# Designed miniproteins, single chains, continued (2): the designs that were tried, part 65

Each design is a single chain, and the fold is of that chain. pLDDT is the mean over its residues in the fold that is shown.

## One batch from the design tools (miniprotein)

Design m6390
Fold by ESMFold2-Fast:
Order: structure tokens, then sequence, then C-alpha cells
Structure m6390 (fold): chain A 93 residues (1-93)
């Protein structure tokens, strides 16, 4: 379904965002603040895009409770990753 396609795309974007946050933290530990900033900013953009896709999937889910719960879960994961990346950005000089 279209909702399932959107959720798969959202999940792939969130997996990428999580990897970028991991790499950003590693760059920060090594003193590469410029690389860390770019990686965290990219992670925020991917998480925001994933949240938009998950919210669209929620609208398309209708009475499908399993799709709705999956969409809610991915939207919450996106909010969490966006918040985590923003907190890491605030530590940069």
Amino acid sequence: SEAERLLKEAEELLDRAEELIRKGREAYKQGDYETARRLFEEAIELARRARELAMEAMKLAGDDKKLLLRAIGLALRAIGLEFEAELNLKKLE
C-alpha cells in the first residue's frame, strides 16, 4: 500500500539519521567540529523528512490499526532523533 511504502521510506531515513548522529559524535570526539555540525544538521533534515512521511502514512492508514501504530512509532522515533541531534549541535562551538 501507499502507507506501507511511506513507512518503509521513513524507516530508511531514520536509520540513516541515526548513523549520521553516530558519525557526528565520533567527529566531535576527534575535535572535528565542522564535520560534526554538518552531520548533525543532515540528521535533523532526514528526521524531519521521516516525520512528514510517517504523518502522511497516518492519514492514509484509515482503520488499519497496525499501520497506524507503526506510523506513530516512526513519528516518535523521528522526534527523538531530531531532539538528540539538536542537543549535540548545541555542544558545538
Scores: mean pLDDT 90

Design m6391
Fold by ESMFold2-Fast:
Structure m6391 (fold): chain A 68 residues (1-68)
Amino acid sequence: MKEAEAYHEKGVALYEAGRYEEAAEYYKKAIELKPDYAEAWFNLAKALAALGRNGEAAAYGRKAQELT
């Protein structure tokens, strides 16, 4: 659990730096450790939307909503 939160925090820092592909990678690592991590799914969707990958963003955003 704590390791998933650490990956999520790194993803947030990368997203704030405009490093969206790297942010998405760390959000995926957080989800691998904690598949019910709704916030990580939601932030992954945001990072993918920022990259123009809107179809993937919609799919991951839906998954985040199903977990809340």
Scores: mean pLDDT 83

Design m6392
Fold by ESMFold2-Fast:
Structure m6392 (fold): chain A 55 residues (1-55)
Amino acid sequence: EEELLDLVNEASEAYAKGDVERMDELIARIEELHPERQEIVDALRGAKEAVRKRL
């Protein structure tokens, strides 16, 4: 799952930069391509919420 790993890495970079818009895009993309990986989607949504509250 090279595409999934790449998307997760990009989401981690967006999280580090506080880029909520980019995180939303990557979360939606992961959910579209890998709906079975709900645990990853949930984790990223939690991270996005944490970033949003800090902004």
Scores: mean pLDDT 78

Design m6393
Fold by ESMFold2-Fast:
Structure m6393 (fold): chain A 65 residues (1-65)
Amino acid sequence: GLVSREDLARALSEATGIPFSAALRGLRDLGLGEEVSSAEALEALRKLPGVSDEQAEEAVRLAER
């Protein structure tokens, strides 16, 4: 499915407890587009410091349409 950057940031915030604004900025700094595939979203989250593989998978699952 497709994942929006905003929904991914919100899901990541819920999974990790980091503020939504910080999550969204992190995704923008990685160059993630506004809508991406679940695979691209998962790869981007794995590049963020302090995000575990389990948290990344959960965030993508919650954000997926």
Scores: mean pLDDT 81

Design m6394
Fold by ESMFold2-Fast:
Structure m6394 (fold): chain A 55 residues (1-55)
Amino acid sequence: SMEERLKGAIETAKATARDSPGSPEEMVKVAEEELEEAGYSEEEKEAIIKTLKES
């Protein structure tokens, strides 16, 4: 359940970043804002952003 939730959040963040034509820093900021609005915790946001940077 938590892993499935995290995978869903990662896919959503990737889609948001892909639709954002900005710099890597702008893409990360947009993804963080999206995750904040979705109610993810700071720890979950950090893990997702780290995954996006590694992808």
Scores: mean pLDDT 68

Design m6395
Fold by ESMFold2-Fast:
Structure m6395 (fold): chain A 72 residues (1-72)
Amino acid sequence: SLAEELLERLEELRERAEEQGNEELVKKADSLIKEMKEAKEKYEAGEMSSREFLEKLVEIGKQAQELEEELE
């Protein structure tokens, strides 16, 4: 799913930041991973609508793209 792909991408970006010794980017990745996991849990529990979940995925996806650009 798009959510699982985004979470996998965030985990890969976190690993890359850690390998570079960039603690700020590791912290940013950890924050986004936490938000993603919390959003997924709320969605699966029925506490978040499909639209709200999709909007959150888009927001986190934009932050992941910015993080990836900072790692290049």
Scores: mean pLDDT 85

Design m6396
Fold by ESMFold2-Fast:
Structure m6396 (fold): chain A 88 residues (1-88)
Amino acid sequence: ALEDFIKGAKAFDEGNYEEAIEHFKKAAELSSDPDFKAQALYYLGEAYFKLGNYEKAIKAYEEAAKLSSNPALQKLAKENAEKAKKLK
C-alpha cells in the first residue's frame, strides 16, 4: 500500500499520470485504513483530472471525501469534485 502510494506520487511528479493512476489504485485497493485509502483516492482523482477524465476524477474525489476523517482533505476533495463537474 505505502510503496504503491510512493510510486504513484513519483510518477505524478514526473507527469506520468497513467502510471500514477495504476499505483494510486493499487494503494487504495491494498489499504484497509480509511484515511490512507482516502489520500490514495484523492491523488487518483488528481491524476484522472490531469488526463481530462473528469468523470473518473469526480468519483475518486467523492469517495475520498466520504472515507476521510480529515476535514481539510474532505473539503479539498469536495471542491475538486465540483471543479471537475464544471469541466465535464
Scores: mean pLDDT 86

Design m6397
Fold by ESMFold2-Fast:
Structure m6397 (fold): chain A 65 residues (1-65)
Amino acid sequence: MERGEKLREQAERLLELAKKLGNEEAVATFRQALEAIDRGNLEEAEKLIEEGVKLLAQTLDERSK
C-alpha cells in the first residue's frame, strides 16, 4: 500500500532534519520508526514518528526563547 511508502519518506525526511538540528534522541526515534516500517508495523511507525516530532518541537521551542 502507498501508506508504507509515504511513512518511509516522511520518517527519512524527519531523520535528516533531526541530524541537522543535532537532536540525537529524535534521530534514534526516527531510526526506530524506519525499522518498524521495514517489519510492516505501520501503527508502531506512526507512533514513533509522532514522538520524534514532539522531540523536535521541544528543541525548536527552546531555541526561540
Scores: mean pLDDT 78

Design m6398
Fold by ESMFold2-Fast:
Structure m6398 (fold): chain A 115 residues (1-115)
Amino acid sequence: SLPVMKPRNLELKEVLKEETFAVDEDRTLVYRVDVPAGKILAAKVEVGENEVKVTFGLADDPTVPAGISYAVATVRKENGTPVVEVTSAVLDPETGEPLYITGPATASIGKSATA
């Protein structure tokens, strides 16, 4: 079956990890935790002129099933300008199949996004 897909803004309720790095560096950050139903790991990205700040945390969503939650923040270039894309998902712990996906959400310089 296809996973449930809901690209939307998530609100972080609990911060688990925070990282800052140069905005001109192509980079992928991945974080993973086991979650009960109703919780999802999400990433918030804030893109500055010189640096990107990524915050991984838990968000509440009553439609999310229990499983392995992961969030990915990817810094890439579009037409030479930095763009940060965030996605999160919950995977079945036995099969690794995605059960729930949110994002992608994107941010450019001076903007933020959460997924």
Scores: mean pLDDT 78

Design m6399
Fold by ESMFold2-Fast:
Structure m6399 (fold): chain A 75 residues (1-75)
Amino acid sequence: MEKREELLRELRAAAEALEAGDEEGAKRHLLRALDLAEELNDKETERLIIAALLALAGGDREGAIALVREAIERL
C-alpha cells in the first residue's frame, strides 16, 4: 500500500506542477513516479509515465497532463 500511495502522490504532484507551468518540478515528480511504478512492476503505469516524459520533452504539456491524469485514474 505505501509504495502505491507514494506513486499516487508523486503523480498528483506532477499534474499540479504541470498545471502551474513548473515543467522542471513536474519532470522530477514523474521520474520519482517512474521509479515507484518500476518497483511495483506496474507496467501500464510505467508506460504512461514514460509517455508523459516524452510528451514534455517534445513540448506537449497538454498531452503530458492527459497522460498523468490517465495514470492517476488507473490507480
Scores: mean pLDDT 86

Design m6400
Fold by ESMFold2-Fast:
Structure m6400 (fold): chain A 95 residues (1-95)
Amino acid sequence: GIEKEKEEYEKKLVELAKELIKALLSGDIEKAKELVEELKKLQKELLEKNIKLNTFEIEVMIGLLGIVRGVAKLIGDEELAELADEAIDILQSSQ
């Protein structure tokens, strides 16, 4: 049913967001780019199915990405900041 699909998408979205945060914090920009593309693909699937996700875990991931973005801007890492911003937009669009 739709409830089971939502649970699977929520789990996948949170797992991708966690891996992205790890990649961004380790400076693995190429891995971060790949994970953002996977998030975009997931966003497209959610939009096509009219599935909205609203979990505390997604809100926490958005918060952590916001911290990463803030740090990136402070150190002048524009690419890191842009990747974090793109991920935030994708996660927010899922809600």
Scores: mean pLDDT 82

Design m6401
Fold by ESMFold2-Fast:
Structure m6401 (fold): chain A 64 residues (1-64)
Amino acid sequence: ALEAAIAELKRRARNGLVSALDLIDVAQKYLGVDRETVLAELQAAGKGLLSVEEAIAILKRLAA
């Protein structure tokens, strides 16, 4: 569920940042989204570290 994915993402965040690997893991675990699909979204957003706000926006798009 999207709500559970957002909660887990916030739990993993440090100083309002999450890693791309954390986003991939959360999206796969809670939304059943393949790594390749998440990587396509990340190509538009940048690399390495993401703000929690950016990561939540990606999760919302993947859940739609």
Scores: mean pLDDT 78

Design m6402
Fold by ESMFold2-Fast:
Structure m6402 (fold): chain A 64 residues (1-64)
Amino acid sequence: EFEEALEVVREKMEALFGPERAELIREESRRSLETFEDAVAYLLKKGLITPEEAERLLEAHRAA
């Protein structure tokens, strides 16, 4: 589900930037595929998600 994918991104971004910034990233990612893809790529680069998880998150966005 796309909402679950957004929540995963928010939760992991909260660990890096705090809850306020994480919520802004989630809302921007809901509106923009490019922002969502950038967020997923950033989390993958930081080692907070696996390549398998990144693929699943991107698939959830495409299905929405």
Scores: mean pLDDT 80

Design m6403
Fold by ESMFold2-Fast:
Structure m6403 (fold): chain A 66 residues (1-66)
Amino acid sequence: SLEEAYRIAERLSKETGVPFEKLKEAAEKIVKDRVIEPGDPIATAIALMLAGGSLEEAVELLKKHL
């Protein structure tokens, strides 16, 4: 859901320092389009958590590509 995606965006923002607005925009696109754009680490991290991945896995993915 969009609400769940926003909660994920907030958690990732707090853990990585990426601005919440950027994560929120990526979350909205994933929910609306149901597709991850190749090469977008922010969208990939959010989609990973939406698919049942851990916060730790998503944070590590973002840090590797930041």
Scores: mean pLDDT 77

Design m6404
Fold by ESMFold2-Fast:
Structure m6404 (fold): chain A 76 residues (1-76)
Amino acid sequence: ALDAANEVAKRVYELVRAGKTPEEVAESVRQALLEHGVKPEDAERIAQRVADAVRAGKTPEQVAVLTANLVLEALS
C-alpha cells in the first residue's frame, strides 16, 4: 500500500511539474490505481480529486501529497 502510494504520487509530481493538464494527470492516476487493484469507482473518485487540485493551482508537492494520502486510504 505505502509503496504503491509513493509510486503513484511520484508520477503525479512529475506530470504536474511538466505542466500536464488536470485531465491528463487524472487519467494517469486512474490507470495507475487500476493497475494496483483499486476498485474502478475509487480510482475515478481519487482521479477527480487530484484533477481538482491541479485545476486549483496546487503545487506539484501539494498534489503529490494529496495523491499519496488518497491512494493509501483506498488500499488500506
Scores: mean pLDDT 84

Design m6405
Fold by ESMFold2-Fast:
Structure m6405 (fold): chain A 83 residues (1-83)
Amino acid sequence: PTFTLPADKQEARRVAEEAARLALETGKATIVIPLVSEDIQREQAGIVIDVAAEAGLRVELQRVGDTTIVTLTRLEEVEKALA
């Protein structure tokens, strides 16, 4: 369940929402954000973070070379109680 985020804002949000839905169903989803430009990559990451926050998911961002990997993880009830 790995998604590649498109550069278009509307399509990026759609893919991010699909990944968030899958993370809620399966516990985890991964989104790959390639480096088109640093500004676009940062904007794409912002879209993913916003969607994940709306869905109540944990977000982890990892830079691997020129690519940003975003992991969306479903929170455990114990973790939510501690947050």
Scores: mean pLDDT 78

Design m6406
Fold by ESMFold2-Fast:
Formats: sequence, C-alpha cells, structure tokens
Structure m6406 (fold): chain A 62 residues (1-62)
Amino acid sequence: SMSEEQRKRLEKLKEELEKKLEELKKKPETKENRLEIEIVESFIAMIDALLKLEEKNKEKKE
C-alpha cells in the first residue's frame, strides 16, 4: 500500500500537472501543443486512478 508521504507527493504532482494543463490550453493550438495536452491529461488521469484505488484499499482494511 502507498505511504501517506507518497500520497501527498502524488496529490502535489497532480496539482502541478493541472496548472500546466491550464497554461497549455492558453497557448496557440499546434500539433505539438495538442500532443502535450493529451500526455498531461493522461498522467493526471493515471494519478487520479491511483489515488482513488489507494482510498478504496484503506476502506477495506477497516
């Protein structure tokens, strides 16, 4: 299971990636910009899924 420190690091990483995504959406639409947006959105989705899975695992232990 994930430690509380690891969870906090993932939460902060998600927040930073969400900020980066907002900045990318403000830039002119180019092929490279679209690809970077897709990559960042994929990482945010992965982190969110990992955080949700860890919360579910904690609930099962009680």
Scores: mean pLDDT 79

Design m6407
Fold by ESMFold2-Fast:
Structure m6407 (fold): chain A 75 residues (1-75)
Amino acid sequence: KRYETLKEELKDVKLKEDVTDEFIKELAEKMEGFTEEDIKAVVKAAVLIAKAKGRDEVSKEDLETALKQMKPSVK
């Protein structure tokens, strides 16, 4: 479910080798309560963080930082 949504959003994103399938699964588990839109927002935030650091590829750190900045939209 969340893993599939996260994997789909990352399909069009250039990823560093440190962004493994195991890490993506772990990240999806940390997203309990996140909606599809929340997951998309995390990926977009990670891309912006990577660009701010002068990189074209999203790293494990970028995704973790983006996740920390996001909270579930559901009440």
Scores: mean pLDDT 76

Design m6408
Fold by ESMFold2-Fast:
Structure m6408 (fold): chain A 57 residues (1-57)
Amino acid sequence: MVGEKALRGLLEAARLSPETAVRAAEQIMESGEMDPDNRESLLAAAKEVLEYVRALE
């Protein structure tokens, strides 16, 4: 599933570099152009990653 793949990628990026993961998630939320058919799922996944990283602070 596209949303699942995107979430996995963002979570892996967060493990290596939280800053990079946040930037990628924000870009997905702002553009949404990469996968229009799955835009809502990608936006939801990106939002969850951003909240996860912020909660860790």
Scores: mean pLDDT 62

Design m6409
Fold by ESMFold2-Fast:
Structure m6409 (fold): chain A 67 residues (1-67)
Amino acid sequence: VDEKEVKRALGLIYLALGNIDFEKGDYEGAIESYEKARKLFEEAGDENGVRYSKEKIDELKKKLAEA
């Protein structure tokens, strides 16, 4: 079992969960899921996954601040 490959797969799962939470209007839940995805992508060495997750977190934090 490739530990980095497993962490990348888990990162993609949490990214998908964050997208689901966002579609449900649960912005706090979406941020939590994206933060878990970011950490997993970082541990997996997936630079694109880290960048995407960070951008989504920043975007949602701005939406929460405007509420």
Scores: mean pLDDT 83

Design m6410
Fold by ESMFold2-Fast:
Parts: C-alpha cells; structure tokens; sequence
Structure m6410 (fold): chain A 66 residues (1-66)
C-alpha cells in the first residue's frame, strides 16, 4: 500500500513545515527526514526530493527573519 505511505509522508511534511515556521529547525529537519523516507519507501523519489526542497526553503526563509 504505497498510497498509505504517501499519505503518512504528507502528514510528516506538514509537521516539518509547521516546526520550521516556529523556528524549531531541529524538529523540522527530523520530521522532514521521516517524510522523505516514507516517500522513498513508496517509490516516489520526486515527492521525496520535493519534500526536502520545500522544508529547506522554509527553514532558510525563517532564518533570514532572525
């Protein structure tokens, strides 16, 4: 059930983005890593790459505000 893995990956991606917006970069990176692993397990490397890129961008934007 790769579809279930994608759904779980999306949930972790949302958590990662939320933590990044709050300045909790350590948790943001942890949940982003979980999301990427789930997308890779689902066989969707494009989603995995997109997740890494989007969270990294949010972290960079929040860091620039400090």
Amino acid sequence: MKEKLVEEGKKYLILAASYAQNGDFEKAEEYAKKSVELFKEAGNEELARGAEESVKKVIEEVKERE
Scores: mean pLDDT 80

Design m6411
Fold by ESMFold2-Fast:
Structure m6411 (fold): chain A 99 residues (1-99)
Amino acid sequence: MEEVIKDLEERVKAEPDNGLAWLALGLAYLESGDYEKAIEAFKRALEVFGEDNAEVQLLLGKAYLKAGKYDEAIYWFERAVKQGNEEAKKLLEEAKKKK
């Protein structure tokens, strides 16, 4: 995982408009428990893919939830639900219960 993170960090530095590389970097940080860096990477992915990307909205919500930022998690899960993401509905209910 550490080598994957380093490779992805170099890739986003070389290709800052590569949304898939930002998404992969965010996922690697999320898996490693670096939730603040995952949030940053997913925000960059949203800038590239656009605000209405339900998959990135869901992942950003998950990163905020893991970081204990329940208000932000609720915000992004509600946006993902509006875009039709079924997984976000369950996570939205979980985030609301933790608040």
Scores: mean pLDDT 85

Design m6412
Fold by ESMFold2-Fast:
Structure m6412 (fold): chain A 65 residues (1-65)
Amino acid sequence: MRERLLELAEEAEKKGDEGTAYALRHLIRSGRVSAKALLQLATVAENQGFPEIAKRLRELAEELA
């Protein structure tokens, strides 16, 4: 799971979603990764215009639950 989250953070950064990239790295470092946290980030990413990143966050949240 950690590797997939880091890959998604890199993808988000490359696509210009620096906020999601930063938040994902922070959640990993603080040990606060949870399905709920990923779903909350997905909503933020979608509202900021990154629906592909939001979809990937929801998929990872489902795997984590």
Scores: mean pLDDT 84

Design m6413
Fold by ESMFold2-Fast:
Structure m6413 (fold): chain A 87 residues (1-87)
Amino acid sequence: MEAQEAEEKLREAIAKAERVPDIKVTVSWETNADGTKELVFKVEVSPDVTDEDVREAIRAAKEVIPTNAGLRAASAIGEAYQRAKAQ
């Protein structure tokens, strides 16, 4: 998969998720020790975001972009939300 294609599909999923207020997703490419590149996701979620808002963001990421990039973005959103609520 081309980096541009994966990033474009992820950006579309992020645009849908960012309609839910206070969810911010940052994407970057990281090079592994063996030279393999992988897409890294960092997600920040405000503590005032509701469970319903997060479910909608995850659903939008998976449904609109049913690709590995979209699935990884959805997982990152869920993990960030759990961390925000645990603090």
Scores: mean pLDDT 62

Design m6415
Fold by ESMFold2-Fast:
Structure m6415 (fold): chain A 68 residues (1-68)
Amino acid sequence: AAPLPGLKPVKRKSGKTATEIGLDLARLVAEGASVEEIRELFKKYTGEDIPDAVAEALRAARLALPAP
């Protein structure tokens, strides 16, 4: 069936702002979580999959972290 115009997916986690979700994702990156785990958590929080460009940016940003 064709998608309905004008109806956007709603956020089901109204207790989490975009900033709070971002902080949770940043924490997972710092803890060594994979991009796949981050994608799954984002989907769990919002019910939506993250765009490929965002997933690639997360991977690139993680690789750019300074070596300990």
Scores: mean pLDDT 62

Design m6416
Fold by ESMFold2-Fast:
Structure m6416 (fold): chain A 73 residues (1-73)
Amino acid sequence: SLSEEEKKLINRIIAIKLRIIGLELDIELLREEIKKNPEKREELEARIRELEEEIKRLEKELEELEKKLKELE
């Protein structure tokens, strides 16, 4: 059976993975908006960069949590 600590780590890992998927989807929607409205490129690319920075932060947290989970095995 999974320990309580492992369950908490797994739940946090799942939450972060779902958040990253949501942010990647938002980036794709912004890229499609740029194709439809090229005049908005600069503004929308700035938003994409902000989302990419958030993904980078979440990926770092994910790596640290996955390492902790592996240490509990």
Scores: mean pLDDT 89

Design m6417
Fold by ESMFold2-Fast:
Structure m6417 (fold): chain A 80 residues (1-80)
Amino acid sequence: SPKSERARELLERMRELVERLREALRRGDVEGAYALTQEFVRLAAELEALRDHMSPEELAEFDRLLAEAGRLVREVAELA
């Protein structure tokens, strides 16, 4: 369905954001990391609305990415 396709698109973008956030933190780019976390929050909210249109594997990945982003956000707070 179009909603399932949208969920896949957003999940892929969320993977990219997590990787970019790790890179920003590795470089000590606290300001860039903060901007990426704001983008992640908006993306995660849209994906939450699409949970019923995700496969079990996609749901597991979404939960994993949320946990990883939460850990990285705590690292941003420690560097600021």
Scores: mean pLDDT 85

Design m6418
Fold by ESMFold2-Fast:
Structure m6418 (fold): chain A 70 residues (1-70)
Amino acid sequence: MKEELLKRAEEVLKRAKDLLAVETDRKKIMMLQSAINAAESAIEMLKRGEDLKRVENMIKAAENTIKQVE
């Protein structure tokens, strides 16, 4: 479970950074930066052993943000 959440957070980070590199729309840039920050926070929370349900909800929110930008 923890390894799956870490992998999902890393995938969100990679996808958001790839999209951000070519994005010119200010609103989408802000959404992608928000997704990057959420994924980085989720990774740190996982390393600290914080509540997995809370971390999963953060990752799901970031995944949904990326889907809206695509």
Scores: mean pLDDT 82

Design m6419
Fold by ESMFold2-Fast:
Structure m6419 (fold): chain A 69 residues (1-69)
Amino acid sequence: APVPARELSPETRKKLFEIGKELIDVDDRIEELQARLAAGDTSVQPELDAAIERRKKLIEEAKKIAAED
């Protein structure tokens, strides 16, 4: 099972938890926007692109935070 070989600091774990919550919110938003796009609402394309970019940034921030601990 994937378990950390080293214990992360409480501060790092708190930051990763907050990023995890943001990722859930962003994934929910992406699903909503994808559903609207599939229904023919092409005006949401810029918002969908922005949400995907936000998701990528959150993942990169999480990787950076985990690497720094």
Scores: mean pLDDT 79

Design m6420
Fold by ESMFold2-Fast:
Order: C-alpha cells, then sequence, then structure tokens
Structure m6420 (fold): chain A 58 residues (1-58)
C-alpha cells in the first residue's frame, strides 16, 4: 500500500473507534458495536446517520 492508502485507513480506524464508543454508550455490546462499525465503514454514507442516531440516544 502507498502512504496515501495508509492515511485513508487511519481515518477509518478513528471512525470505527468513535462509532464503537457511541454504540456501547447506548447499550450495544462490544462485539456487536465493532461489527456494526465495520458495516458502516463498508458504506461510508451510513456512518453519519448511525452516529447521529446513537448520539441522540445518549
Amino acid sequence: MSNAELLEQGKYEEAKEKLTASLQSVGVSEEEAIKLAEEVIKDPKKEKDVLRVYVEKM
């Protein structure tokens, strides 16, 4: 991988951590939160919507 590709992966890791924390805050298990975060990473359009909904539940 090029450095540019590695930097893009860094952004995905940050998004994954943020989404996982938000999901756990609303009662989702760690394993399930990680799985959902990975699904959102595959479809970036869903990331903002999922984060918004889960933050509202906090």
Scores: mean pLDDT 64

Design m6421
Fold by ESMFold2-Fast:
Structure m6421 (fold): chain A 56 residues (1-56)
Amino acid sequence: MSPEEQIEQLIRMAELARRSGDLELAREAYEKAAELAKQMGDFELAERLRKEAEEL
């Protein structure tokens, strides 16, 4: 799986976890997706995902 596909899957996992009330899983998934986005040089996406984790 490419890094881009991994980010997309982690975002989907985080969104589903947030919806189900699993805030710990949602936070971990957003944080991991943000780290991957930063590694890919997508700092805007990384910042948005980090904020999503903080809002939980």
Scores: mean pLDDT 84

Design m6422
Fold by ESMFold2-Fast:
Structure m6422 (fold): chain A 67 residues (1-67)
Amino acid sequence: KDEEREKIKKILEELVKELEKAGASAEEIKKFADEAIQLVIELSTKEKKSLEEIEEELRKMKEEVLK
């Protein structure tokens, strides 16, 4: 339970760092973080998705921020 939360936190931190390195603005990073947190809540609580499925959706969301 706590291990899974820590892994999700690490994934989010890595994706935020990738956005910063790609030149995303503070506004874009904040929007991504807010949307990512909501997505994690929905997928983990309502949809009961695996960590791997959550990571895939977060990576897709990151790609849309840079578009």
Scores: mean pLDDT 78

Design m6423
Fold by ESMFold2-Fast:
Structure m6423 (fold): chain A 68 residues (1-68)
Amino acid sequence: SRREELRQRIIDAAVRLFREHGAANTTLSDIARAAGVSKGTLYRHFPSKATLQEEAAKRVEEELQKAR
């Protein structure tokens, strides 16, 4: 669905920006811009930066597990 596509796009953008700049130097506004969504759309999927960091960490862990 479009909702799931947007969610995955946001997680992809978060993983990329956290990798490039670190989580502390990455804002939700930066992630929304990189994902091509509004800040309101981002908050609908992830109510806090902590929630998004948890999902980004899970994505990276899954990718690393598949590469092993």
Scores: mean pLDDT 82

Design m6424
Fold by ESMFold2-Fast:
Formats: sequence, structure tokens, C-alpha cells
Structure m6424 (fold): chain A 70 residues (1-70)
Amino acid sequence: APLTVDQLAEAGRLAAELGLSPEQVTKVVGLIQRDPALSPEEVAKATGISLELAQRLVDALEARGLVTRR
């Protein structure tokens, strides 16, 4: 499973903090889970968000344990 109920709540909170939709955050989680080597630049290209916002989102997801990067 991609996220637990508690992790979905954290993702929703993070979405609100960054001005993103919960769907955008869930999409990014799915992208990183499929390819843990994805750069913030590749995330930005895939989602249409800015590079700075993609970097903040990826760092926050990793810090909260919502994704594991390699």
C-alpha cells in the first residue's frame, strides 16, 4: 500500500502547507515510490510545479517518512 491513514493525513497537511492539492502530493509520493532516484527537477517536470516547490515537497516527504529515496 502506498500510504497508511496517518501518512495520508500527514500528506494532506503538507499539501495545505505548500499550497498544493492532496492529489498533487499523492502523485509525487507515487512517482518517488516507483523511482526512488527521481530528482526534484524530474518531479517538477512531471507535476508542473516549480523546482523550488518540488525540492521543498520531496525534502518534507522524506523528512516525514512518507517516502524513502535512494
Scores: mean pLDDT 77

Design m6425
Fold by ESMFold2-Fast:
Parts: sequence; structure tokens; C-alpha cells
Structure m6425 (fold): chain A 61 residues (1-61)
Amino acid sequence: SETVELVIRHEARELAEKLGVSPETVERLIREHGSGRGAVRALLERGLISEETAEKVLKEL
């Protein structure tokens, strides 16, 4: 639905800003893993963010 697309885009932008990565990458990972938490874990696994950054952001989700 259009509402779901807007929510995903908004959440991807917010997470991207907090994580210091591109919003396009975060949006793709949210779609691939089904959640913002999944996206953060994938970014950590790929070494694109630090463990400290991942923990802080995951606590806010």
C-alpha cells in the first residue's frame, strides 16, 4: 500500500541519518529483512556500522 511505502521511506531516512549510511541502502535492507532492526543487524554484519552505533539505534527502535 502507499502508506506502507511512505512509512518505509520515512524510517529509512531516519535510520540512515542515525547510522551514517545512505537511505537507499537502509530502505533496501528494511525490505529485504522485514524490519529496521533487521536492517541495522545486516549493516553491522557487513561492517558498515560500529557495534556501539548498532546498540544505540537498536535500543531506540
Scores: mean pLDDT 81

Design m6426
Fold by ESMFold2-Fast:
Structure m6426 (fold): chain A 58 residues (1-58)
Amino acid sequence: SPQDLAQEAISIHDTALRLGVYEAAKLAREAYDLAMQGKTEEARKLLEEAYKLINESL
């Protein structure tokens, strides 16, 4: 659901900021805004990219 994606985006944003992966934090913030607009596919794609950047930083 859009609300589930928004909550996931908040979690990923917080994780990215703690890891210093600022590009992932930016993508998660954009995903949150898209999820709140009901644009679930667009939000999910941005979260997948944010996850990829976080994993590559580890």
Scores: mean pLDDT 85

Design m6427
Fold by ESMFold2-Fast:
Structure m6427 (fold): chain A 94 residues (1-94)
Amino acid sequence: MKPLVSPEEARAIARHVADLAERVYELAKQGNGEEAKREATRALMVGSIAAAVDPRLRPVVELLKEMLEAVQNGDYEKAAEIAREASELARRLA
């Protein structure tokens, strides 16, 4: 696929997605379900846009979908685990 952004911009985008996932991890660990759901929805939206620009982020988007589903089901321990995995994967792509 054609890169739509520079390698530096791609790394910055991946770091931003990682930071959003890490925020969901913190909120899920606190049991703050309403804020976790809001931030998980934001992370999925931003991650989906980022993956359209950088297809390497597609596996991260799949984790963000699973993370949002866990938050919606009230499974905050599972949501935190997936959020951590998503953040770690996105940081490796940065």
Scores: mean pLDDT 84

